# Ledger of designs, part 57: designed miniproteins, single chains, continued (2)

Each design is a single chain, and the fold is of that chain. pLDDT is the mean over its residues in the fold that is shown.

## One batch from the design tools (miniprotein)

Design m5965
Fold by ESMFold2-Fast:
Structure m5965 (fold): chain A 87 residues (1-87)
Amino acid sequence: MKILIVDDDREVAEKAAEALRARGHEVYIATSLEEALELMEKEKPDLILLDSDAPEEAKELLKKKAEEKGIELKEYSSVEEAVALAE
């Protein structure tokens, strides 16, 4: 799958991306809301993994945009959960 990770903690996002790439996924990382919206338009991911600690306003906006585009969005709180959500 093509997966977009949205997490302001780049180190956590990179660890999740490495684990997902090892499983054969194509992974993009956004560390800001603006970058996430840009990558959703440009790359058209199959799945968005959103940091569960993100601000509620950002979560609501991203969920609405994902629904409009038919993209599945799931929240994650750990690298292990991110991997499980993609399998």
Scores: mean pLDDT 85

Design m5966
Fold by ESMFold2-Fast:
Structure m5966 (fold): chain A 70 residues (1-70)
Amino acid sequence: SAEIKKINEEMERIQKKIVDLIKKYLALSKSTSPEAQAEAEKVRKEIFDLEKQLTELSKKREAAHEAVIA
């Protein structure tokens, strides 16, 4: 229960960060500036890394559920 709560809180923080980064990416992607395009690529990579972290946390959460009910 406590471990699952910690995982849920971490996933929620990461999801909020992804939403903010998506908003930033969309704003940057409308610019024709080379600097804005370079920043957009960095933001896109950060979103990808955070989505990967969410996938791993989701797997860890499911494993914790299985350990309790199986």
Scores: mean pLDDT 83

Design m5967
Fold by ESMFold2-Fast:
Structure m5967 (fold): chain A 91 residues (1-91)
Amino acid sequence: SDHLARGLIAELAAEAERRMEAAFAELKDSPPEVIRAKLEEIIREFRERGRELARALADAQDTALAETERAVKRLEEWARNRVEEHERALA
């Protein structure tokens, strides 16, 4: 169902957000490019997993794919903003 697909993708996105926050905290003294690369890796893994889950959800595949792409855009914006803030703090 569309409701189940939205819930499952939201859970995967929340896990990705926690991983990104943890990575950002761990890499707090690292160059911005190192932080960016790690956040991009986490987002890529989330997107791949979201697409795999969508393929498994025959009745709600389009909804799962749309929710995955929407979450990817939010995670990418979050990552960009946090890296930019880190760059400004180092200046």
Scores: mean pLDDT 87

Design m5968
Fold by ESMFold2-Fast:
Structure m5968 (fold): chain A 87 residues (1-87)
Amino acid sequence: MKEKIEEAERLAEEAERLLQSPDKEKALEGTEKAIEAAKLMKEVAEEEGDEDTVQLVEKQIEMMKILKELIEEDYEATVEALKAARA
C-alpha cells in the first residue's frame, strides 16, 4: 500500500506539471497520468475499506476521462472553457 501511495503521488505531481503545459500532447499525457494516479488511490481506498473515498476517486477518474476527450477534440476551446469555469 505505501508503494501505491508514493507512486500515485509521483504520477499526480507529474500530471499537474503536464496539464499546465501549453502543449496539447503534454496535456493529454497529463490527463492519462492523473487517471493512473486516481486508479492507484482507488485501490488503496478499497484495501482500507473506505467506500466514500472510492466513490469520490471514481468520480474524479470519470471527470478526467471527459477532460481527455474534450482536449482531444478541441484543445483551445477546452482550455478557454476551463479558464471560464475557474473565473
Scores: mean pLDDT 80

Design m5969
Fold by ESMFold2-Fast:
Structure m5969 (fold): chain A 71 residues (1-71)
Amino acid sequence: SAAEEARRRRLRELVLRFGRLLSELQKAMADGDEEKVRELQETLDEVLREIARIDPGAAADLRAVLQQALG
């Protein structure tokens, strides 16, 4: 259905956005930019919340990736 196609497209867009933000977070961490790290963590948490509304399993997997990047 058109609704299922829109949902799949939205999930793909959010996953790609997560990947870009995670890359920016890793760069900010390497640079010691504590303010940028905080802002990116907040944005990543919001993106994960939106992913969880569509696919809770995908959100859980990506949260694990984020935790590994931070630890």
Scores: mean pLDDT 90

Design m5970
Fold by ESMFold2-Fast:
Structure m5970 (fold): chain A 89 residues (1-89)
Amino acid sequence: DSTVRRSVGLLHDAAALVREVAAELARLPADTRYRLVLIDLSSTDDTRAVLEAAAAEFPQVRVATLEGVGPNGWKDAPELVKAAAEAAA
């Protein structure tokens, strides 16, 4: 259950963080350029749908999918995660 609990917690925290970031971004000057990249490491349909819904609400949000590294890809393969983020930016 630790893997399921971790994934659910990360999705819940990510949704809350996106809302907080969106509220702060609304306070920035209109000419400010910014981009938020969300990386999907699990490639599950449910996770992807949640991230794509967030991206659809905010034009400055991008979604990148990194397959094969699993939910701990940020720890086990940080170089691949960085490359995916740079490609999406």
Scores: mean pLDDT 60

Design m5971
Fold by ESMFold2-Fast:
Structure m5971 (fold): chain A 70 residues (1-70)
Amino acid sequence: MEKERRRRLVELQKKLFELIDKLYSYAKKNNDPKIFEEIQKLLVEGGDRPATVEDMERLIKKAEELLKKV
């Protein structure tokens, strides 16, 4: 169970970074400061300290919502 939770966290981190890369490409092309701010928040929460599965899922949902709005 513990090993499975850790493995899931790694997979979720991978997914989050893939979404961040897409958002960053968009923000760079459109020079959108609001998207840059959201990317910064995702990077800080995703990499600054150990996150729970629930936190990672929330961040992924936020990134997906941002991609839908751009």
Scores: mean pLDDT 74

Design m5972
Fold by ESMFold2-Fast:
Structure m5972 (fold): chain A 59 residues (1-59)
Amino acid sequence: LDRARALVDQSGDAAAAGQPLSPEQLAQARELEAQGLVRLVTLPSGLEVAVFATPELGA
């Protein structure tokens, strides 16, 4: 959960700055997505951001 939370926070900060995720952050997001902890969402700007897979994990 702490790794998922850190990635969600980092991806949100990057998206707010208009910056794409690094290859390392994308690899981590894919691993956490496979574990069912996060999902990647495409913003209207075309940037991807990691969010918790269920609202309960982010509550």
Scores: mean pLDDT 74

Design m5973
Fold by ESMFold2-Fast:
Structure m5973 (fold): chain A 80 residues (1-80)
Amino acid sequence: SEAEKIIKEAIEKIENAKTVDEVLDAFRDALFKLADLGVISLEEAIGRVLDLIGVYIESGGDLEKVKEYAIKTLEEILKE
C-alpha cells in the first residue's frame, strides 16, 4: 500500500539520519503525507510531531532517543 511505502521509506531515512533535524524532517514529511491519504487525521499528525519535539527537548537532543521514538511511532501507525 501507499501508506506502507511512505512509512518504510521514512523509517529508512530516520535510521540513516545524522542529525535530529533530519529525523524531524523525515518524520514530519511522512506524517503529513499519511494525513493527506486519510490514514491519520491532520490533528493526529500535528500531535505526533509535537510529541517528538517533546522527546527532543527532554532528552537534550539525544539523536538515538529521537530516532527510536520516531521509528516506534511510525511502526505503530503501520500496525493500525
Scores: mean pLDDT 87

Design m5974
Fold by ESMFold2-Fast:
Structure m5974 (fold): chain A 97 residues (1-97)
Amino acid sequence: SLPISDDPEELAAQLFEAIARDDVELAKRVSEKMLEILDNGTEEQKKALLDALLGKPFFGRIVKSVDDLEEIIRRYASPEVVEAVKPLLEKLRQYEK
């Protein structure tokens, strides 16, 4: 497994790598770190994480919403990766407009 970053942009890149590699353990660890930031981070850290996950190209598409992100994960990753990131997706929906 790769070491988990504290930087929101690197953390988003690690999530996308976990999905691309179908790495359940990496997906779980990255999701747990992202949830920690969303629960306990500064407003600047939360915004940086949201900006890193939304509006970025992933599998040739721009992620415009949490539903777009979930669709991509469901298409390219195993059900085990989907379950690992499910708590993160539900938390991200609270920040969506």
Scores: mean pLDDT 79

Design m5975
Fold by ESMFold2-Fast:
Structure m5975 (fold): chain A 65 residues (1-65)
Amino acid sequence: GSAFAEGKTREEGAGAAASVGAAAKEDGGRVEVQPDSGLGTGMSEEGARLAAEAGAKLGGEARYE
């Protein structure tokens, strides 16, 4: 879907999802939330979309760390 059109308008929701992902990494870095591949198979669509949106924002600014 066109996440870019509403991705920016949902900065509150997307920010919370991204913060949860970042917080999980800081907690131990063991929580593998594959936002780039989570939308491919097996996951719940809502869960996969949250991971994909978090990855899209992180990947857009911090692809190379």
Scores: mean pLDDT 45

Design m5976
Fold by ESMFold2-Fast:
Structure m5976 (fold): chain A 70 residues (1-70)
Amino acid sequence: LSLEEKLKIVEEVAKNFKKNEGTADYRAAMTRLSTLDPEVQVKIGELARELELNDKEFADFVEAVIKALE
């Protein structure tokens, strides 16, 4: 995937994200987030702020993005 395609996938995941009780492991999600392109990490952070996600929801969002990128 190109960087542009990855960023588009992040935006689509955000658009379809449903706020639920977070089930993702926060530590694991943060570790996996750190392996992504810096531009993708920034975009995930910006969209998480726009969606007003708490830490648990943020971990779920990160895992959803990573799954979509696989």
Scores: mean pLDDT 81

Design m5977
Fold by ESMFold2-Fast:
Structure m5977 (fold): chain A 76 residues (1-76)
Amino acid sequence: ELRERIDRLERTVAILKELYEKGQISKEEGLDILNRVREELHRLLAEAEKRGDPEMVERAQRLIDEVDKLIEEIKK
């Protein structure tokens, strides 16, 4: 279940990045989606840490970093 959740979030971020680069999504809408994804990722990270799943912890941390960088880029 954790793996399915992170796979979906990774796909969502990839699609959103593509839509933003092509100008098919607004800055406001992109930031709203990214903030929601970030919140879900922090919850997933906490759950992965409780389970002692290092692969899921690493993947969640990596995706959080990617989302944070994308939010910063969009805010410019």
Scores: mean pLDDT 84

Design m5978
Fold by ESMFold2-Fast:
Structure m5978 (fold): chain A 68 residues (1-68)
Amino acid sequence: MNPEKGVEALREALEAGDEATARAVVAELISTKDREVLERALEVAREMLPVNPELAEEAIRQLEKALA
């Protein structure tokens, strides 16, 4: 996956409330084990907290676990 495209896809899924797409994108990003990509995805998920809190919190939790 292109990291920039993956991060954008996460933003779009969180904004739309598309749980299935958001979870799939998070799993794909985590599978790369690319620390810089995961940190960028985490920033996006934190920015999306006011838009879709439950989905964003789930994404944050999964990404933080992958970065630990």
Scores: mean pLDDT 82

Design m5979
Fold by ESMFold2-Fast:
Structure m5979 (fold): chain A 116 residues (1-116)
Amino acid sequence: AKAVALAQEGKYAEALALLNKALAADPNNPVLYNNKGIVYLLQGNLANATADFNKAIDLALAANPTSSTAATAYLNLAKVYALQGKAAEAAAATNKALALAKATADAVVLAAASAA
C-alpha cells in the first residue's frame, strides 16, 4: 500500500527500497511481488514488471490455487503485454485472471454455505 502510493508520487526508488526491505523479511510474499511489479509498471520498466508479476502468480498459486492475488497479478501482466503490443498474450493473461476471479467467487459462496 505505502510503496504503491510512493510510486504514484513518482518516488520509485523509495517505493522499491520499501518493498525490497519487506521482501527481505518475507521473501515468498506474492502481494509484495505484485506491488513491486506495479512500481516497475508505473516507472515504465516493463521487463522487471513482467518478472515480478510472474513471481507473484507462481507464489500465490503455490499457496492458494484460488488466490485473488494471482488474479490481480494476471490482470497487471495483461496490462504490461498490452503496452508491449502483445495482444494474444494480453488476452490469455486476462482470461486466466477471469477464471481465477470466478473460482474465488465460487469458493467464497461455498464458505458462506458451509457456515449456515
Scores: mean pLDDT 82

Design m5980
Fold by ESMFold2-Fast:
Structure m5980 (fold): chain A 55 residues (1-55)
Amino acid sequence: VPRFTEEQNIEFLRKSAENMDELVAAAKKLKSPLADTYEKSREFLLKQIEKMEKE
């Protein structure tokens, strides 16, 4: 599996978290049951970024 630098991985995760934030907002506006799923995915990504930044 090709490996990126830790900085590149963190940047990728941040972009993914931004995309999830937009999906959460859209799902909440549409009152979709997927809003909770997207919110949990966003929280998971933010926790991963925090862990990588602490290393």
Scores: mean pLDDT 75

Design m5981
Fold by ESMFold2-Fast:
Structure m5981 (fold): chain A 53 residues (1-53)
Amino acid sequence: SLEEELEKLKKEIAEKNIRDRTSKLQDFYDKIYENGKKILEEREKARRAAAAL
């Protein structure tokens, strides 16, 4: 029935919303990790440049 199809659709939308929110949180933490990695790489590059002088 149409009512059963609408109820199923509502559940699917709710599940997608949960996944989207989880994905955004993961993207946020991934950016923090990437920024930390870049800082460490810049420090290593500076250390190597200083050692070459």
Scores: mean pLDDT 81

Design m5982
Fold by ESMFold2-Fast:
Structure m5982 (fold): chain A 65 residues (1-65)
Amino acid sequence: MDEYRAQIEAQIAEMKAKGWVSHASIGPWMLSLTLKDNSEEAKQKAEEIQKLANKEGIIAVVIYE
């Protein structure tokens, strides 16, 4: 379970490095991610993060600007 959280944090860091993220927070039961990029690649990465969050048992909220 902790392994999925580490993967989520790593993927968010990668997306931040690419300039796709305007806001990100990860709590004990919820992940909030706000994307300023609406490319297919950014959306696909967000979907991967949502799947990892579901495996970890946390709620994932993705917002597009």
Scores: mean pLDDT 79

Design m5983
Fold by ESMFold2-Fast:
Structure m5983 (fold): chain A 77 residues (1-77)
Amino acid sequence: SAALAAAEARVAAALAKFEANLKKYGPIPEEFQEALKALEEAYREAVLLEALGLPDSELEALGKKYEAKAKEFEASL
């Protein structure tokens, strides 16, 4: 769906920025690794929910939620 594709793109872009920042600063503290894993888990859940046939509006809401979380993690660096 268009909503899931947009949500996936937002999360992927945020994760890529986060990963680039982490590589720039050297070894990743454990707390940041755990935060990244939690974000990846939420992203995988969103993909599973689309596979179960949820409406696009629900997937868009999930995508915005995950994007907001990714921005929080990036800001915490």
Scores: mean pLDDT 63

Design m5984
Fold by ESMFold2-Fast:
Structure m5984 (fold): chain A 70 residues (1-70)
Amino acid sequence: SSAVAAVAELLRRHGFTPTAAFLAAVAAAPQGAVSLAVALHEHVRSGEPLTREVLARIAGAFGIPAEALP
């Protein structure tokens, strides 16, 4: 989906390598890939760095397990 692609591209821009497992988890997220993409873009827009810890917190809020993270 375009939302899954948007999450993948944002993560690549910030130095992450999304795995097939992560992208599948994003596509299956209970709150939807669109909501996750919006949350990640809002964090980046705030001017704070997108660290692994921040990614884990945001993704975790959308039901993506830590072991699926890039």
Scores: mean pLDDT 79

Design m5985
Fold by ESMFold2-Fast:
Structure m5985 (fold): chain A 81 residues (1-81)
Amino acid sequence: MPSVEEQVETAMKLLQASLEQIARFEIRQLERDVNNPNVSKETILKRVEQLKEIARLLEKKGYKEIAKEMLEKAEEAEKKI
């Protein structure tokens, strides 16, 4: 049914937009933590692992572009510490 399919497509687009917003927020927090001398290396490593896990889950769900961006940003942060 076109109406049901259209509803699913709309829901998927809204979900993708929400996931992109959350991903960008998490990336920004990680970048702030990396540049904050008061944040411990252990805290940064935990956030890196959280972003990598979120990226893996997003990739499994088909959100490959945002998953790749999150993974790359997490790896960049890990290299800075």
Scores: mean pLDDT 79

Design m5986
Fold by ESMFold2-Fast:
Structure m5986 (fold): chain A 103 residues (1-103)
Amino acid sequence: MEEELRKLREEAEEKLLEFFGLKAESEEEREKALEEYKKEVEELYKKAEEGDEEAQKKIKEIQKKLIEIYKELLPRLTEIQGNKEAGEEALKKLEELEKELEK
């Protein structure tokens, strides 16, 4: 069960890295790619706060992609954890966030 949760996290990270055009063939490369991703996102948030419209649009795209990934993986996570109620609540929150980003 813990190994299955780890695999879901790895799949989520892989999909996110693919969205950024980053490739990781090993665990070490994945860690480096995730650190680079974190730096880029932090830089984008700073630029967005300064009024950079392109940075604001890019952040919105990233948030939409994260919601998409989580929605795809949530049913499997719910099955592994055996908590259907928590899964349904999480899905509802993700759908609300997705609608908020469309505004």
Scores: mean pLDDT 76

Design m5987
Fold by ESMFold2-Fast:
Structure m5987 (fold): chain A 94 residues (1-94)
Amino acid sequence: MVDTIIDTVRRVGRLLSQGRFDDARQVVDDTRQDLRRRLQDNPDLLRSSLTALGSGVATVVSLVRQGRSSDAVDRGIQAALNSFQRSMDRLNRR
């Protein structure tokens, strides 16, 4: 799951840096569908994975809008990993 999210954030960052906004959106939508299919029987992991993907993509989009496209992928990956870790920590505590 984490690898799928990282690969998606990386691909989205590359496409956005090339001005391919529609392709970037398609990659995100394809990943959301893939996660829903694979995690249909695990709603907590699905929610955590979708939240992490959303955090990573939002960070990439924000940084690209700010003209910080060179930092966008690394920051997006870090945001996704931090979001996923926080979600897993909450599930493991209670």
Scores: mean pLDDT 81

Design m5988
Fold by ESMFold2-Fast:
Structure m5988 (fold): chain A 75 residues (1-75)
Amino acid sequence: MKVELINAAGEKETIEVEDPKRIEAYKLLNLIPDPVLRIKALAEFDKIEDPDEQLAFAREYIRKHYPELLPEAEA
């Protein structure tokens, strides 16, 4: 599956990704409106090789800094 995302360098990149969890993680991090925080988050994300850990990192990062961007925000 081809996915267009913003990489750690702040550039648009089209990649072929087989794991849907990795795709979801990249989409979550690309919701970050601050380009400096987005670049930092993507740089840390790129160090993680496991798709499950990548998704967990992305969700925790968004929850910590931008909880409003999570559609399932409870209460």
Scores: mean pLDDT 70

Design m5989
Fold by ESMFold2-Fast:
Structure m5989 (fold): chain A 74 residues (1-74)
Amino acid sequence: MEIGEADSLEAALDQVKARAAEEGAKIVQANVLSRETLLKVYPEIPESLPDGRYLVAVLQKGDEEKVLIYRLTG
């Protein structure tokens, strides 16, 4: 799991696309979630996570999954 920031949904999606291409991974899911929903779905995320909206993307490469999370600051 990797947590970053992006100025907009478009910027976040461009970062997800770039990471998928770099890793040879397929984008399986991409959703915009609130902080509260994120903490329920991923309890490993610290409660210190800033309030806001987040783009959550799931990348799959073979049998491995990677979760990318971007806080939308715009």
Scores: mean pLDDT 82

Design m5990
Fold by ESMFold2-Fast:
Structure m5990 (fold): chain A 83 residues (1-83)
Amino acid sequence: SAKEKKRKEILERLKKLDERIEERMKAGADPLEIQRELQRESNELIDKAIEAGLKDVAREISNRQTARSLIIIGDALDRERRA
């Protein structure tokens, strides 16, 4: 169905976002800029999920955004401690 195709598209974009954020963290990019990218792209995907009636997907994106945000903060603090 069109809704199922939209679900898969959004989840694939979310997976690629997660991978990009992880690579940027490993590369030592500015945590604030990584956070801003995560916020912008997650918000766009949440809006698309809501418009498609995919409340479960919107909730998953929101939960992953929160989890990734905490990881970015934790990684930044760990790098300062090791430096």
Scores: mean pLDDT 84

Design m5991
Fold by ESMFold2-Fast:
Structure m5991 (fold): chain A 64 residues (1-64)
Amino acid sequence: PTLRDVARAALAPGETFLGFTHDRGRPVALYQDPDGHVVARYIDPVTREVERIYDARTRAWRPA
């Protein structure tokens, strides 16, 4: 699958895909939940899998 396909498959219920950004040159998919919180998911460009989820409230990465 493409990077976009992986990002769309990682959508949680009620989330909207906002697009991609980067963290140290690595692709990060951005989403908005129904409460208006921004959720970020790190996607490994080699495996094309979601490896980490960024919690904007705690400003920390956690396992997917």
Scores: mean pLDDT 70

Design m5992
Fold by ESMFold2-Fast:
Structure m5992 (fold): chain A 60 residues (1-60)
Amino acid sequence: SDIDRGVLEIQVAVYNTTSDDKLKQKLQQALKEGNTKEAQSILDFEARAKQSEKKLKELD
């Protein structure tokens, strides 16, 4: 639906406005501290954005 497409586009835009360097630094710091929950949250954020990109391509 048009609403679903809009949600996917917002998720992709949010990810694209986030610096890869910032996410990489946060991930490395979380891993060094043994904070697996924070590391998983960062990975989940990236995975959701990638999944949204794939869904947008499927809607075309």
Scores: mean pLDDT 69

Design m5993
Fold by ESMFold2-Fast:
Structure m5993 (fold): chain A 69 residues (1-69)
Amino acid sequence: ANTEEVVNELIEKVKNSKDPEERKEAALEIGRIASELARKALPTLQEAARNDKDEEVRKAAEKAILRIL
């Protein structure tokens, strides 16, 4: 799979996975990619950092944003 496909799949997991651990890991993985393609995830990561029900997911999204910016 190309990196753009991977980023799109990770965005979907952050938005829609019922498992908070999966949402957390997806957000961290987007942060690890840290390329121009990962910037596509910024709106999704900002939403998760503000509004995710799980505190660890919010922290993971914030960490990912800082790595991308």
Scores: mean pLDDT 85

Design m5994
Fold by ESMFold2-Fast:
Structure m5994 (fold): chain A 88 residues (1-88)
Amino acid sequence: GSVERQIGLVLRLIGLLLDAELKGAPEEVLEAIERLRELTLKAGSNEEVLEIVEEGIERAEEALRKGDWEKALEVLEETIEKVEELLK
């Protein structure tokens, strides 16, 4: 695993949170982004977890660009569940 990759994903999640807030996303979306950020920090250099987080961020960013908050929440929650399963 790479410390730089983890830091990069944490920064992307901070950016995603700011973009979601600026677009008026529901509180549930903001909470999901924050939860995924916490899990990414706990994952450290676990490459399998970081790969899942990166894919989840990309899908959430796409949904947010389209203003599809329901899809963004779905993607974020799915990503959180996958990460939590691996961190058991």
Scores: mean pLDDT 87

Design m5995
Fold by ESMFold2-Fast:
Structure m5995 (fold): chain A 101 residues (1-101)
Amino acid sequence: DISQLLDQIGQLVEAMKPKLSPKLAKELEGEYDQVRALAEELLQAHAAGEDTSDLLLFLYMHLVGLSAQVLIAERRTGDTEMANQMNSLLAELAKAAKKLA
């Protein structure tokens, strides 16, 4: 379920934010907000029987961006376990989204 994956990713973002500078926390949150918005648009477009191709591409681009922010957070905090959990959830979200295309 894409909604459950988004919520799990959001929980890890909130857990990671206090360990980062305000600027890095804002960048991480901003990329997560874009991923959530695009995934929700993808779900709505799929439910409406609309073409999802461009939304899927944009979602993949922002998943790469979110993964980059997670790598920055890992390097700043040393929290490799949280980074690995996040990247696993991002991979699952990408697979779930592809099934809607």
Scores: mean pLDDT 89

Design m5996
Fold by ESMFold2-Fast:
Structure m5996 (fold): chain A 69 residues (1-69)
Amino acid sequence: SHMEEEARRVARALAAKGPLSPTERAAAIADLQRTFGLSEETAQRVVDLGERGDAEGAEALLLEALRAQ
């Protein structure tokens, strides 16, 4: 689906960028909540995985959360 393709793209982009500043982190969490309807806790976990370069983990968690809706 379009949302699953977008989730994969966002997860890869987060992992490619790596560590975020506090402002960038807050923006990324808010963007994930708005775009994918994630809870703040789940969005934070996705960003945490991205910051450590775990693209596969970030993608899997994002897709799981999206499919649970």
Scores: mean pLDDT 87

Design m5997
Fold by ESMFold2-Fast:
Structure m5997 (fold): chain A 88 residues (1-88)
Amino acid sequence: EKDKKYAKEAIEHLRQAIRALEAGDVESAMEHLRQAIFYLQHLDKSNPLAEEALRKAEEAMIYLGKGDVEKAIEKAQEAIRLLEEIIK
């Protein structure tokens, strides 16, 4: 139950980060990525999907730090897909 709740919170923040990047708001996107990573760190790390989703969110932050908005969106979308498997 708690893992599904935290996964849903992470998905919402990742979606908000993507929307912010599409609007050109890098500062808002960074804040939403930080929030998503916070929730992802609370998931059961023995689940390979949860560990991979965290890695993808961290990669999105790294690409955003390099100014690669397209790759940041791609990695955030990959994290969302992995998390959607957890909440099914």
Scores: mean pLDDT 88

Design m5998
Fold by ESMFold2-Fast:
Structure m5998 (fold): chain A 95 residues (1-95)
Amino acid sequence: SPLKEEADKLYKEAVERIDRLFKEMENAIKKGDKEKVEQIREELLRFAEDTSLKLFFLRQIAEMEGDKETADYFNKKIEELEKLVREVLEKIDSL
């Protein structure tokens, strides 16, 4: 499904971006750069929200087209993204 391919692309790009931001955050914490830490946290949250909204809109399109299987797939990707963001934020708070 083209919609599933778009979801996979968005999710992959999100995972890669979150990983990159987490590494930048760890580096900023090691340097004591509190301003950079806050900037990266805000960027991570905004990016996660934007990606979730995009996945949500693609889910709505799938539902409108009567493609329940694809809509359920998008729900799974949204849950996986939310879990990943939560785990990353918990790790940041432990640094």
Scores: mean pLDDT 82

Design m5999
Fold by ESMFold2-Fast:
Structure m5999 (fold): chain A 82 residues (1-82)
Amino acid sequence: MEEILDKVIRELGLEELERFVDEKNGLYSAVVRGREDLPPRRFTVKGSDGTKYLVTVAPLPEPGVSRVTVSEVTTNLADLSR
């Protein structure tokens, strides 16, 4: 979880201002700063263990400041039989 958040922040070239970790719910978030406002984004990242993570980037009112949230995606194996 933290490794995924670290990877996303690094790959997007962002400065981490604050971090919030909710280990019980598998929710990790950070307030980050870039050179410019990041567009709102939602995408999935696959961890090295095969776990899928939902990443959400949401701009905040301050210029160049955004919130990055990483959460674990539980998918039923039955849905992969397509």
Scores: mean pLDDT 71

Design m6000
Fold by ESMFold2-Fast:
Structure m6000 (fold): chain A 79 residues (1-79)
Amino acid sequence: MKEEAEKLLKEVKKLTGAEGETLPELFQRIATSLSEFDDLTPEEISRFLRLLRKLHEGTASEEDLEELKKFIKRIKKKK
């Protein structure tokens, strides 16, 4: 995993408190935490998780990375 991917994943785990031994478990817990944000739609959460999966798989584009960073910044403002 790239340094940026690791940093973004740690950031998301810190913001949501989500922990998991497997990637699906981690993603499920992240989704649950994010669903508690009143202004996040299920579609936005789904898009975020899809981008995070691409990042983990090494298939994320530069645009995907920028979208993830913007989403994390948005979540941080809500906290």
Scores: mean pLDDT 70

